# Designed miniproteins, single chains, continued (5): the designs that were tried, part 25

Each design is a single chain, and the fold is of that chain. pLDDT is the mean over its residues in the fold that is shown.

## One batch from the design tools (miniprotein)

Design m16837
Fold by ESMFold2-Fast:
Structure m16837 (fold): chain A 87 residues (1-87)
Amino acid sequence: AAGAEKAAQRLIDAAEAAAENAKKGVDMDPSAAEQRIKFLDTSYENIKGMAEALAKESEEGRKAAEQALKHAEELKKEVIDYAKKVK
């Protein structure tokens, strides 16, 4: 359903925004990389909570939430790898 797809897209957009902000923070101050990653972790825990709520709504919501959460986890890994390279 269009509703589940839009909800999943919002989760993806939130994850992408969090990842971009974390990378910019690391670029501005590499010494603060650990703090930037910790903030990203908090944002991703919130995204996981929203994905779990969406998954409980319907079978379509479950599939959409699973895809959005997987994408968010891949973005988080990319930011962590990026922060390691900046040192």
Scores: mean pLDDT 78

Design m16838
Fold by ESMFold2-Fast:
Structure m16838 (fold): chain A 85 residues (1-85)
Amino acid sequence: MMERQLELQKKALAELMQSLEDAGYRVTIVEESVLGDALEAVLEIQTPAGPFLGTVVTRVEDGKVVLAGSLRLQDLLAQLEALKA
């Protein structure tokens, strides 16, 4: 059971990282930890203004991955979405 949840969480994290790279940002995992049922990752995101650290926490609820990011990461993702529109 735990292994399948972790696979879903890792897939969601990989999809988030790919979205950032598709937008022209370089992203690396600095730290990855499993805390109970949560997968927490610290991402280093390279932007034109310099690198910053964003935290992502993933959980599985009702067979779906729920993803929560730090405010700075959420702001970046919102800006990227606005630029695509």
Scores: mean pLDDT 75

Design m16839
Fold by ESMFold2-Fast:
Structure m16839 (fold): chain A 87 residues (1-87)
Amino acid sequence: SSELIEKIEELALRIVLTLLENENASAEEQLKKVKEVLDEFAKKHPELKEIAEEIYKVLEESVKKGLSLEEMIKRIGEKVREAIEKI
């Protein structure tokens, strides 16, 4: 539905902003801050829980691989696109 797509896009934007606001923090701190955002959105919009868990996995693997902020943002964008295509 259009409403679900809008909520997914809002979540994606909030995650990107959180990463940019914490660009000078450690990768582990960035992941922690993003998890707080994902948990907040999942509480307000339970229908986003699955996509929130998938985004967290992408970020956790990106941190483990030592990827740049730019690469993490790209991978979030790819996961968001995949999620929207399944609706």
Scores: mean pLDDT 84

Design m16840
Fold by ESMFold2-Fast:
Structure m16840 (fold): chain A 102 residues (1-102)
Amino acid sequence: SHMIEQLKQQVDELKEQLDRRVEAFNRKMGEQDYAGVVEQAQEIQDISKQVQQIYNQSTDPDVKQQTQELLVRAQSVALVASTSPNPEIQELANQILKQIEE
């Protein structure tokens, strides 16, 4: 289906965006640039909301599997972020975790 092919392309783009934001997040964490960490975490939250919307609306099993894998990755990053001593990062991590409840 042409619509399913377009949806798979959208999921691939969201995966690439998530990969870039996760790499930037990890780099900023290593640099102790907490303002930069917050910015990247907000971007990860926005991507996760888009992925969750596709997951909830899709009936295609491949799209559901790919979006679920992206949500699991976002959850893993948020779990690491929730261990941060910075309360703003902890709060944002907990918000991401709540957004990706299935």
Scores: mean pLDDT 84

Design m16841
Fold by ESMFold2-Fast:
Structure m16841 (fold): chain A 98 residues (1-98)
Amino acid sequence: EVSPNTHYTIQIRAPTAEEAQEFARELEERLKKEGIKYVGISGEGPYVYATFPTEEDARRAAEIAAEMAQKRGWELVEVRKANPDMTAEEAIKIELKP
C-alpha cells in the first residue's frame, strides 16, 4: 500500500542535436533563475529531458520551455509530461501556445 514516489519528466524535441544541447543549457539557467526545483536535465540526440519532483515545477518548466522554443521559431517542439496517476507510458502532451 506504499504509493510509488513518481517524478515528472518533460521531453522536448529540438530540430537538431546541437540545438537540443544549447536548449538544455539555457533551460537549466532559466529554471535556476525562476527558482524552479529540478532533479536533472539531459540531452539525447535531438531530445531534451528534464525531471522534476513536483507536478507544479514540471508545469512551470514546460511553460518556460514552450516560451523559449517559440522565441527560437521552432515548429516541431513536443512537450510531454508523465501522468503521476497513470503509468509512465501515458505521458500528457503539453500544447504549445502560439
Scores: mean pLDDT 66

Design m16842
Fold by ESMFold2-Fast:
Structure m16842 (fold): chain A 75 residues (1-75)
Amino acid sequence: PEPSEELIEKARELLREELEVLGLPLPPEEELEELARELASIFVKGQAGELSKEEFYEKALEVLERAKRLSLAQL
Protein backbone atom coordinates (compact mmCIF):
# COMPACT_ATOMS: atom_id res chain seq x y z
CA PRO A 1 0.00 0.00 0.00
CA GLU A 2 1.18 3.49 -0.89
CA PRO A 3 1.32 6.05 1.94
CA SER A 4 -1.03 9.03 1.70
CA GLU A 5 0.36 12.50 0.97
CA GLU A 6 -0.88 13.58 4.42
CA LEU A 7 1.10 10.81 6.11
CA ILE A 8 4.22 11.67 4.08
CA GLU A 9 3.84 15.31 5.20
CA LYS A 10 3.57 14.25 8.86
CA ALA A 11 6.64 12.00 8.49
CA ARG A 12 8.55 14.94 6.99
CA GLU A 13 7.54 17.10 9.96
CA LEU A 14 8.73 14.42 12.41
CA LEU A 15 12.12 14.18 10.69
CA ARG A 16 12.44 17.98 10.63
CA GLU A 17 11.65 18.24 14.35
CA GLU A 18 14.09 15.47 15.31
CA LEU A 19 16.94 17.07 13.36
CA GLU A 20 16.11 20.52 14.80
CA VAL A 21 16.26 19.13 18.36
CA LEU A 22 19.72 17.71 17.55
CA GLY A 23 20.87 21.02 16.06
CA LEU A 24 21.42 19.41 12.65
CA PRO A 25 20.56 21.03 9.29
CA LEU A 26 17.93 19.48 7.07
CA PRO A 27 19.24 17.18 4.33
CA PRO A 28 18.59 18.25 0.72
CA GLU A 29 14.87 18.54 -0.06
CA GLU A 30 14.86 15.55 -2.43
CA GLU A 31 16.54 13.29 0.15
CA LEU A 32 14.26 14.52 2.93
CA GLU A 33 11.25 13.71 0.72
CA GLU A 34 12.52 10.17 0.07
CA LEU A 35 13.13 9.58 3.79
CA ALA A 36 9.65 10.92 4.63
CA ARG A 37 8.08 8.56 2.07
CA GLU A 38 10.05 5.62 3.47
CA LEU A 39 9.00 6.45 7.04
CA ALA A 40 5.36 6.86 5.94
CA SER A 41 5.55 3.48 4.16
CA ILE A 42 6.83 1.89 7.39
CA PHE A 43 3.83 3.36 9.26
CA VAL A 44 1.43 1.97 6.63
CA LYS A 45 3.02 -1.50 6.76
CA GLY A 46 2.89 -1.47 10.56
CA GLN A 47 -0.79 -0.50 10.46
CA ALA A 48 -1.48 -3.33 7.99
CA GLY A 49 0.20 -5.86 10.31
CA GLU A 50 3.07 -6.54 7.88
CA LEU A 51 5.64 -5.58 10.52
CA SER A 52 6.02 -6.70 14.13
CA LYS A 53 6.44 -4.02 16.80
CA GLU A 54 10.18 -4.76 16.90
CA GLU A 55 10.55 -4.61 13.10
CA PHE A 56 8.58 -1.35 13.03
CA TYR A 57 10.86 0.37 15.55
CA GLU A 58 14.03 -0.98 13.91
CA LYS A 59 13.01 0.30 10.48
CA ALA A 60 11.87 3.68 11.82
CA LEU A 61 15.17 4.12 13.69
CA GLU A 62 17.06 3.19 10.52
CA VAL A 63 15.32 5.99 8.59
CA LEU A 64 16.10 8.49 11.37
CA GLU A 65 19.75 7.36 11.44
CA ARG A 66 19.99 7.84 7.66
CA ALA A 67 18.52 11.35 8.03
CA LYS A 68 21.20 12.17 10.63
CA ARG A 69 23.99 10.81 8.41
CA LEU A 70 22.80 12.82 5.40
CA SER A 71 22.54 15.94 7.55
CA LEU A 72 26.08 15.45 8.91
CA ALA A 73 27.41 14.90 5.37
CA GLN A 74 26.34 18.49 4.58
CA LEU A 75 28.59 19.81 7.36
Scores: mean pLDDT 81

Design m16843
Fold by ESMFold2-Fast:
Structure m16843 (fold): chain A 67 residues (1-67)
Amino acid sequence: SIMEKGREIKRFIEEEAKKLLAGEISAEEALERVIKFIDSLDLPEVVKEVAKKEAREVIRKAEEERK
């Protein structure tokens, strides 16, 4: 379902943000990984756009916290 895939996307975003905070990957790499994951899913474009907006915000905040 869209709701279950939305939760999986949110979890993936949070895991990549944690790697960024730990210094394991860059913010650019984290965002690229998340966008690639979202684009790999069979979801309506509007849902993908909402997920990408959320991903950008979470990764941006994680990068700010690391500074």
Scores: mean pLDDT 82

Design m16844
Fold by ESMFold2-Fast:
Structure m16844 (fold): chain A 71 residues (1-71)
Amino acid sequence: MSLEEARELAARATEEAIAVVESLDLPAEVKEEALARIRELGERAVAAETVEAIREALLELGEVVREAVEA
């Protein structure tokens, strides 16, 4: 996987994560916090200079989505 391909996947994963969290019936405060974290991690992933840094940001993003779904 190239850095460019990894950034494209990161952008798409971020969009999908936002859509998932927005679809959840959560208190507004909890939803806003999760969305803010996802956007920050997505921006970090897209701006990252290595595939490993992108992977780490995406793992954290997936954790935020999991916590929101389990809430």
Scores: mean pLDDT 82

Design m16845
Fold by ESMFold2-Fast:
Structure m16845 (fold): chain A 72 residues (1-72)
Amino acid sequence: MNSLQEEIFNSFDIDKSGVITKEEIRAVLEKTRPVSDETVEAVMAVFDKDRSGVITKEELLAYLKENAPGIV
């Protein structure tokens, strides 16, 4: 297992719930720049493949492997 992917997930999972919520995504993104609701929804749509309303560790890892294979 690649610990970098776990570090990425843990950086978004601020409350250590084991999932990433829409609010946590917004909070993390807004630390670096202003974001719109449309931007947050686009991120959710990309990562939240099962439409659960949260992003699981498995969904994040799947996205990173498909869209950023050079990072892992």
Scores: mean pLDDT 67

Design m16846
Fold by ESMFold2-Fast:
Order: structure tokens, then C-alpha cells, then sequence
Structure m16846 (fold): chain A 75 residues (1-75)
């Protein structure tokens, strides 16, 4: 399902960016990376409703953009 692929990609991207922010700006962002990956994995493994998966995808995309801006400012 394309929505599940989008969720996993957005969650992975957000987690990666959060981990980078954690290394460059503050360790609290590493915990956010872990939580986002766990939430995404749980949603996929538990076969959550498509609407829940879309919501998590949108949340992950928002977080990804936030962390990217944070990293950009730190560079």
C-alpha cells in the first residue's frame, strides 16, 4: 500500500533528521527519533486503519521539515 510506504519513508526521514539534530543541537532530539520510528513500526505491525497511517505520515512529514530547518540553522 502506497500510504504505508509513505508513512515508513516519512517516519524514517524524520527519525534520521531528528538523530542528526540530536548530534548537532541537543540529545533530546535523539529520543524523538526513537519514538517516531517506534510509532511508525507499531502502526505498520498492528495493521492500523489507513486514516491513522495517513495522520502519522503527515505528523512525520511535519517533524521532518522541523528537524531539517533546525539542522540548517546549526550549520
Amino acid sequence: DDVIKELMKSTGDAGSEANKAGMMVGPEYTDKARQMWQDGDDAVNNKSDIDRIRQLRDDAERQRNYFRELIKKAE
Scores: mean pLDDT 72

Design m16847
Fold by ESMFold2-Fast:
Structure m16847 (fold): chain A 76 residues (1-76)
Amino acid sequence: SMEEALKQFIKDVDALIELLRAAHPDDPETQALVAEVEEKRRKIEELVRQGKLEEALELAREIEALVRRHLQRLLA
């Protein structure tokens, strides 16, 4: 279900945040990304709790886009 997919996405995001912190602990751009992703992740959890799955999915897509752009910069 969408709810189960969103809950799994939150777990995957938590794992990614820990990986980014471990790999780039002193990088201010990575720290700024982590802070923004943590804020959006918190909002997704709240929206899922409220049954607002469409809004939660939109924020999940925003997190994916932010992380993708950051990783593209790091790998360039």
Scores: mean pLDDT 84

Design m16848
Fold by ESMFold2-Fast:
Order: sequence, then C-alpha cells, then structure tokens
Structure m16848 (fold): chain A 91 residues (1-91)
Amino acid sequence: AKIEIELEFKDGSVEKFVIESDSMVSAITAAEIIIMGYKDEISKVKIKVTSDSGSDAKDAADRLAELGEKLGFKLVSKKYSGNVAEVEFEK
C-alpha cells in the first residue's frame, strides 16, 4: 500500500510525505501520526491512497478524511478511480 500526503501549512508552505508499506493498517497508522502531529500548523490536507484493492484504498482514504473531520477540517473532495482513492480536507 502507498499513501501520499500533501500538507499545506498556515504560512502557505507545502510538504509532501510518501508512506509505503506491505500493510494497509501500518500505512494508515503512519498517515494518522503525520496528520495528528501537524494538525495545529496546517490548513489543508490532500491524501492519495494506492492499493491492489480499490475498496481498501477507498476505505483507507475515507478513514483518514474522518480523522480530518474529527480534527476540525472540512471535507472538500473525494475521488475514487480503480485502485486509487483521493481525499482533500481543509480548515
């Protein structure tokens, strides 16, 4: 599984993280740690999940979007295509 995270900080800077793991659960956990770590410093999060299963990619992206909503972000978009799921949220 691969999770790509793009964080836009409150100062307008952008940082990109790439997580690759044979375990989707491990990849999600790492993504959650990154989002939680920067939650008070960021204004926008873009996430792209790639998996051998489109349903696994969608479920992972949806879980990360739900985390964003719990942290006070608003869901902006969801895109699902084949083995790729993309979500974007902002505050």
Scores: mean pLDDT 86

Design m16849
Fold by ESMFold2-Fast:
Structure m16849 (fold): chain A 99 residues (1-99)
Amino acid sequence: SAEELARKGFELYLEGKTKEAVPLFIEAYRLDPESAHALAGLSITYALMGLSDEAVELAKKAVEIDPDSPVAWLGLAIAYSVAGKGKEAYEYFKKAQEL
C-alpha cells in the first residue's frame, strides 16, 4: 500500500539512506496522492531538491489530512528547516515527538 511504501521510505530516510528512500516516496504518492504519509514523504523529497515552498505546501496537506500523524509533522518540520525557518521547524519537531 501507499502507507507501507511511505513508512519504509521514512525508515530508510532516518537511516541516512536518502537515495533508497526517495523512489519509495514517489511510488507511494503515485498509488495514493491523498495519503498523509505519501504527501509527507514527497514533501521531504521536494525539500531535498531545494523546492522548499512546494515541500511546505505538501507537508501542510499531510498534516491537514492526518493531524495525529508524527510523520506528517516531521515532514512539516523538515520542510520549514530547509526553508530557513528554524523556529517554526523546532515547534513542528516538538509536535511530532508529542504524538
Scores: mean pLDDT 84

Design m16850
Fold by ESMFold2-Fast:
Structure m16850 (fold): chain A 95 residues (1-95)
Amino acid sequence: MLELAEKIVELAGKLGATAEKNGEVNENVIELEQVASFLAMEVAIAKLTGELNEELAKKLAEKIIELAKKIKEETKNEEVKKLAEEIIELAKKLL
């Protein structure tokens, strides 16, 4: 689960950077990066404590899925769409 959360954070960062490069930064992209930053903070805490807050990680994953679905529908960029699809698949595995 920890490695899965780390991969979701990595992909969300890549999506944000790709969206910015293509002029597609919107409210959903900004909110996805914010929610991913909360997940990154939980991952960092888990590395210190040895335990992931599973309830919080699942709640953040649900919001990430919601935002990634919106971004996938709104984007005209194939790489942003692909990253959103990967994020959805991985976040569903965290549930």
Scores: mean pLDDT 84

Design m16851
Fold by ESMFold2-Fast:
Structure m16851 (fold): chain A 85 residues (1-85)
Amino acid sequence: MRLKRFTPEIVEGIKKAIELPKKAKEDKKYEEEIREGAREIAKELGIPEEIIEEIVKNGNPELVLELLAKLLGVKPEEIKEALKK
């Protein structure tokens, strides 16, 4: 079942990925965490790291959710539901 893919660590990682772009506008420390996350996503999806970093840095949570949904093999709606719990 898809819910079995949402371990506590994955849910926390998704929450950070959504919130970090907002915080990165306020604090350079969060830009480093965004870069590290973007590298891992880029490796898994075979997409250039720079493209992933731009999507995350621009603070577009819908695009971040779409990337995470592709990485996990689930729909973006399922990620949103997991974040509510």
Scores: mean pLDDT 63

Design m16852
Fold by ESMFold2-Fast:
Structure m16852 (fold): chain A 79 residues (1-79)
Amino acid sequence: MSPEIQKLYQLLAEVQKQVQEIAQDPSLSPLEQAKAILELLKKLLAEVKAMKSKDPRILQAEKALEEIIAEVEERIKEL
């Protein structure tokens, strides 16, 4: 496995853990949880883009993250 793909998997695992911690925090409202998750996704996208990889798997992950971020931003506007 390439170092770039290994880094992608590590970043995804770290973000998944943080998302679970946010989702399980009873002190946060649904809006606060959504905003915290949005910030994590934006940070993840920035780190993935910083790799400047041409690997199709990493480029597909960038596109998927951009789409998810747009969806979360739209959902926040409805809350």
Scores: mean pLDDT 82

Design m16853
Fold by ESMFold2-Fast:
Structure m16853 (fold): chain A 96 residues (1-96)
Amino acid sequence: MEEEIKEKILELLKENEEEIKKKIAEAKEALAKGDVEKALKIMKELIEWLAEKLKERLGLSKEVAELAAGVIITSLLQGKSLEEAAEEAAKAILEA
């Protein structure tokens, strides 16, 4: 079950890799410039966008999808791979 959820998340992230990487880079650039408000706005919009896709792909509740999206975006901001982000999100979904 964890591996199946992880694979579905990873497929979704790979399908949207360019957009996700672009938004993560924009958020990191805003943080580097000290523009915390801009960085938070980019992250919030990315989390909401990703949560909707996770909800549709995995049939999750809005709350669980937002939790999973938050875990993914946090992992990617820490420099983790898409695979590592998907693994952490799958664990978070199963704990919810």
Scores: mean pLDDT 84

Design m16854
Fold by ESMFold2-Fast:
Structure m16854 (fold): chain A 75 residues (1-75)
Amino acid sequence: LIDKINEILAKAIEKLDEAGIDSSLSTDERNRALLEAVAEILGVDEKTREEMLELLEKGDSIGLGDMIKETVKKL
């Protein structure tokens, strides 16, 4: 599970780099873009994507991590 999450994160980071999303963005903007890329790779529905973004905005890293794990487990 952790290995799959790390692979998804690596692919998301690669997508951001290919899109030219660089260090000129704020940490919040980059984290949001990274989460959007992860959601796209996972093929999540709109509701799940919105819930993930809400957890990111709240700084709930545990809740966000659990949601990603549950989504990966359903694949």
Scores: mean pLDDT 72

Design m16855
Fold by ESMFold2-Fast:
Structure m16855 (fold): chain A 72 residues (1-72)
Amino acid sequence: SSFLEELAKKAAEAEAEVEAFRAEKMQAVADWAAQNPDATQEQIDALRQQAWDETGQKALEKGKELGDLYLS
């Protein structure tokens, strides 16, 4: 396969891993909220924000790994 085909495949794999990570983190927040009925909306929103921030960090890390292997 060509370099571009390999890069596209690895990019798709990285995107799938980031999406799985996001889904797992968001499910954990939903599960926590269900177990804590006295939790405020502010507390739930803060946990969702943390989940999004962690997902963004993972996406950047995966992008850097891919770049280091194929673009540098």
Scores: mean pLDDT 85

Design m16856
Fold by ESMFold2-Fast:
Structure m16856 (fold): chain A 68 residues (1-68)
Amino acid sequence: SMLDQLEAQIKREVIAFLDALAAGDRAAAEAHLARLRELVQQLSTVDPELAARYEAMLERLEAEARAA
């Protein structure tokens, strides 16, 4: 389903973001974070309740990016 594909993409982008952050690649981390925001926005048009949970996750990931 579209929902399953969006969740799979979100999970892959989270891993890629964390890997980039650990490697000190700020540009790559910011690119993956931007992609995550796009995917969560797409998810909000399909499942707004699930999207709200991922929005909370994005706030934490953005804080991690600022702290790095």
Scores: mean pLDDT 86

Design m16857
Fold by ESMFold2-Fast:
Structure m16857 (fold): chain A 88 residues (1-88)
Amino acid sequence: AEEEYQALVANAQAVIDASLQALRNARGDGAPIFTQQLANIDAVLAAIDALLSRNTDLPQSQRDQLAALRGRLQLLSLYLTYVLQQLS
């Protein structure tokens, strides 16, 4: 459980960082990169929800961290979706 939590937090942060870098650096051909980042965000969001549903004994601090990461990922998903619609 704790190893899964640590791996998930690290993966969530990496996906956030990669998505922000894609937004900063993309010129012209950003659509494939943004589509891949949306898929990565969806996978991490599903993993967060699965961990929270299975591990009811997680410390509150860890639950709060996962909730914060979920919120950031959801905002990035909305923004990337908006950007993709402008490129279409």
Scores: mean pLDDT 83

Design m16858
Fold by ESMFold2-Fast:
Structure m16858 (fold): chain A 61 residues (1-61)
Amino acid sequence: SSMEEEIKKAEKEAQDQLSADVAAYVAANPDASLEEKKAAAFEIVKAQEAKLEERIAEIKS
């Protein structure tokens, strides 16, 4: 269905954006500790999961 295709596209875009955001943080913060990088990655994952959930809800509405 078109809805299933839109959800798959949203999932892929969220994964691509997550990878880009993590890479951007690491590039911008070369002196960040491992713990700081982990904390940033966790926040980026949470933000992307929230955006994906909202987008899927909109597709289904």
Scores: mean pLDDT 86

Design m16859
Fold by ESMFold2-Fast:
Structure m16859 (fold): chain A 75 residues (1-75)
Amino acid sequence: MMYSVQQWAAQVRRNRGAYVRRISRRFGVSRGTASRILRQAIARLVRDHGNDRFSYNQGTDMVFRTAGRILRQRR
């Protein structure tokens, strides 16, 4: 199934807790930091990909790549 960036962002927001836990575990950051980074990653992807469509797996991979990029810029 393919999602618009807005539909996909809504799906991520519905499953926010799961994404926060996965980011926290993957990058070794607190859940508070993971929550902030997830919000920033979603905002960046919505800004940069407003007309794009994603599969669920593609969208999830883009979130984790963007989260990692944001975390590198803060360290």
Scores: mean pLDDT 77

Design m16860
Fold by ESMFold2-Fast:
Structure m16860 (fold): chain A 105 residues (1-105)
Amino acid sequence: SPIEELIKQLESLVKQIEEAIKNGDRETFKKQVEKLTQVLTQLGQLMNTHSSDAKKLTKILMRIIAANSSFFLATRLKNEALAQEQARAGIQDVRAVIEEVRKEL
């Protein structure tokens, strides 16, 4: 399933982002976040074409928006502690997206 392939990519990217945060690797963090937001956008587009449940689709799309907003802030905040809090919030929203999408499969 194309959706299952995107979920696997998201799980891999989340792991890489968490490792980059732990290691203070800002360059890897930014690269993986850029790839993650592209995959999240693709997942949202596929869910929009395949889901017949408007409430469930809205929940998934809103979490994708929240995750992308958190990562946008994480890459731009100069305060390291606040940047890490936004990155963790983004990761939590991505995990929630994966769980909700799996319930549709």
Scores: mean pLDDT 87

Design m16861
Fold by ESMFold2-Fast:
Order: structure tokens, then sequence, then C-alpha cells
Structure m16861 (fold): chain A 87 residues (1-87)
């Protein structure tokens, strides 16, 4: 299903980030916590939770103190949340 593909894509992104030694353990944990909230919103069809995830991901995607890779990961998470909200 499209929802399963979305979940797999986001979890793969989390795995890639966790495997990157240039990303701090704190940054990995922050991304993982937001990803967990995303998965909860997706599985429960909780659009309000997905809106909160999107807002936080958009903020972090625009943060110039974060690496380009981490900003890109947050941008992807924000886009996936937006697609679910619009459905």
Amino acid sequence: SDLEKTKEAVLKLLEELKADPSVSEEQKKEFEELTKRFIEGLENKDKELLKEVRRRAVELAADPSLSEKLRHAYAVLAMEAQDLIES
C-alpha cells in the first residue's frame, strides 16, 4: 500500500542517518523521536499529530546550523507528512 511504502521510505531515511558518523547521537535521537511521532500519526490517521510533525520538520529543514544531509532528511519528513494531511 502507499502508506506502507511511505513508512518504509521514512524508516530507511532514519537508518541512513543513524549509520552516518557525521551526525551526532543527539541529532539521531531527535530525528528518531520525530519519526516515531510521524509513524504514530500515519498508523492512527491522526492529522493533528501529522501537522505537528510537519511544522517541526519544516523548522528543522530551514535550520542553517544543521548539515545539508540532516536538513534534507527533515524536508523529506515534512513532505511525507504534508502528503498524508492532504489525503
Scores: mean pLDDT 88

Design m16862
Fold by ESMFold2-Fast:
Structure m16862 (fold): chain A 99 residues (1-99)
Amino acid sequence: SIEEAIAKAAFFGDEEALSLVAPRELWGAIRAGSLPVLAKVLESLGFDPSLAEKVFELMVDLAVEELKAAVEGVPEEEIEERRERLAKEAREELERILA
């Protein structure tokens, strides 16, 4: 979904994925989970701006999952590989949705 793809792009900070959804000047606000900026980005892409809250919720879920993995002793290299994989998946999904 667009909400999941934007949340992953924002959380992992994938520049290629972020370039598909917004100008570079907005990337900091998007990565910070700014609801007004997320709503404006969604609107500019032709989606419901009310989905901004869902994007923020999904970004929080991603942060909680990484923290949980770290607390449970998952190796750092495994966490990094997962980050890179999810960022790539987000980019590919955004390319498909916005094509």
Scores: mean pLDDT 87

Design m16863
Fold by ESMFold2-Fast:
Structure m16863 (fold): chain A 90 residues (1-90)
Amino acid sequence: NNDEKVLVAFYNAVMNENEDELKKLKDSLKSIAKSPVRLKTLDGRKVFVAASAYGGSFKSAENWKKALAVELSEDEFKKLVAGLKFVFSD
């Protein structure tokens, strides 16, 4: 799924601190947020949980962690939320 490839690319760009790649992903990430996606990868599920916190609430992120049966480290969660802030905070 092309949408899931974008989420995985975002995860990798955040973990590698690749700011140029993060800037390129901004419009693709906005398009995904408007469409339901089937998440098969752990990396894609982790990004979705972080996005649910950033665009919604911490409670939403907690609910999605349980529903998707995915765990994030504190470091992963903080980096993904920071990456979303970097991409969307103009």
Scores: mean pLDDT 77

Design m16864
Fold by ESMFold2-Fast:
Structure m16864 (fold): chain A 96 residues (1-96)
Amino acid sequence: DPEEHERLSKKAREMAYEVATEVTDATGVEVTGGGIDAIHSTIYEALVLLGEEGAREVARRITERTIELIKQGVDPRTAALEAANEAHREIVDRAL
């Protein structure tokens, strides 16, 4: 349903910016550009496949993992990409 996909894309974007804000609050560094795009794409997939509750769980996991990687010395973009890619694999493999 195209109307539903447009609605979910907007919701995914809002959730991706919430993740970026929580990461900044926890680490003092910003996630920008490709990092936000990766988070957005993964949350969108979670909304389509798992619904809103599943997508919120995925967003929380991406947030926690991104913070962990940044605290380990990984740059914010790479940390966000890795966290989003890990979450994407879990969605596909039904490991959530």
Scores: mean pLDDT 84

Design m16865
Fold by ESMFold2-Fast:
Structure m16865 (fold): chain A 80 residues (1-80)
Amino acid sequence: SEEELREKALVPLRDAYTIPYELARAGKVEEARELLARTSAKLRKLVAGSDPSGYEVLDLLVAAMEKGLAEGEAELAKRR
C-alpha cells in the first residue's frame, strides 16, 4: 500500500516531460520552473528513506521534467 501510494504520486515519464514542455513553449517559463521545483521537492520527500529503485525512478522523472523545460524553452526561442 505504501509502494502503491508512492507510485500513484509519481508523474508518469510522458507527463513529466510534456507538462513542463507545453508550459515553456507557451511562454510560461517561470510557471514551468516553479512546477519543476515544487514537483521535484515533493517527489524527493516521497522517496526519502526508500530503497535505491525509488531514487532511480525519481532521477528519471526529474531528468524528464528538466528535458521538457529545456526543449520547451528552445522551441519558444525559435519563434522569437
Scores: mean pLDDT 74

Design m16866
Fold by ESMFold2-Fast:
Structure m16866 (fold): chain A 72 residues (1-72)
Amino acid sequence: DLEELYKRTKELLEEALRLASELGDHAAAQEVFRLAQEANEAYKRGDKERLEEIYKQAEELKRRLEEQLRAA
């Protein structure tokens, strides 16, 4: 389901943005904004395969930021 995948992708990106904000990591925040734009474009075009790739990137980014925050 494209809509459900987009919803999950947005949730991951929102969490990643909160983590980037807490860390003061402006580079990570810029990465979140780029991924959010790409996800919106993929969703509007119905490109599920592209959205799946963006989801994986968002998941990886969130994991990296969570690890950084735990170390801080």
Scores: mean pLDDT 87

Design m16867
Fold by ESMFold2-Fast:
Structure m16867 (fold): chain A 66 residues (1-66)
Amino acid sequence: SEEIEKLLAEFNQALINKDFERAAELLRKIMEMLGASEEVIERLTNALLEGDAEAFKDAYAELLLQ
């Protein structure tokens, strides 16, 4: 999807800039487009905002099992 590719590019740019609030907004949009549950989206975005790499990995692993 061209829209998802654009959002991923913007997400990567936000991460490079250490703009984690913007990165979390973009991650939410990407996950909503992919049909992720609100619970998984909240866990991923909260882990990103908190800088909790382990919590992010755990939430991402659960996403892959859906």
Scores: mean pLDDT 81

Design m16868
Fold by ESMFold2-Fast:
Structure m16868 (fold): chain A 62 residues (1-62)
Amino acid sequence: MDKLKEEVEKNIETLEKLGRPDTAELMRKALQRAVDEESEKTLEAINKTSKAVIEQIKAKQA
């Protein structure tokens, strides 16, 4: 769980740097809920979703 949490936190930082503070805030709230629920599956889903959003943003900037 700790490694997934670290990856999600890194994805949130990347979203902020890409100019998506609203999306970063939503991911922060989702991360906090997953940690509170001790749900590794929820953390995996958040990690995959945040990575997909980052890729979509990068594709639009290209």
Scores: mean pLDDT 79

Design m16869
Fold by ESMFold2-Fast:
Structure m16869 (fold): chain A 77 residues (1-77)
Amino acid sequence: SMEEIKKDLEETIKRLEELKARLATSDSPYAGQAIEALEEAIKTLREALESGDPEKIRQAVRKAVAAFILAIGAELE
């Protein structure tokens, strides 16, 4: 279960990095803010996965969801 969750979250980190790269070429005035949020989320997810602490993982996932919402919002402007 935890090993499966770890793999899913590692894949999520890759997708967030791809989204960050896409936003880096965006002319959106909100792209910079979204990139910063994605960078913080990616860092927090990596740290949580390395710790193996379920509570830190839950907190990191919530941060990642918030960053994703900002990123999609920036693209929809």
Scores: mean pLDDT 84

Design m16870
Fold by ESMFold2-Fast:
Structure m16870 (fold): chain A 96 residues (1-96)
Amino acid sequence: SLVDKVHELLEAIELGDPERIESLLRQIVTESSDEELKTLYLSLKKATEKGVPGALAALILFKQELRKLRPELLEKLEKLAETEEVSDETVEEYFG
């Protein structure tokens, strides 16, 4: 599931495993729907604002991968993030 891949990504970031980070980010961006990527982006932004450990690092890396593979989607998500938010329950699904 996407949640499992995000948990694995957070662990890989904490352990400092660049090959695993790159592999997981590629899988997340290439295998997820636009709606899933939107939900993850908004959840990472909210988690970062709440000071969740690893969230800022994960957001930066996710934005880098989106910029490489899906630059048009990244631009759209950055605009949506100015006005749209996810529930606390959604954030807890990834970072709880």
Scores: mean pLDDT 87

Design m16871
Fold by ESMFold2-Fast:
Structure m16871 (fold): chain A 72 residues (1-72)
Amino acid sequence: EAAVASPEVLAAARRISAELDVPLGSAVTMLRAYVATGHSVEEAARLVARLVRERGPDAAVEAAGAALRASL
């Protein structure tokens, strides 16, 4: 179903959650947003990790949502 994260997205989200101490649901949400804008899962994971490190998890979630809206 379209509402379920792919295994690749879930694996990347678990890695980000463990490495950066981000809630798994937030990591999945951010990765899905960047993948929806045309990024690969690996590129989305790099962008998410960078944003979390630079701005913190809350600002990273907001930035991912903004990127998704800009692509629509």
Scores: mean pLDDT 78

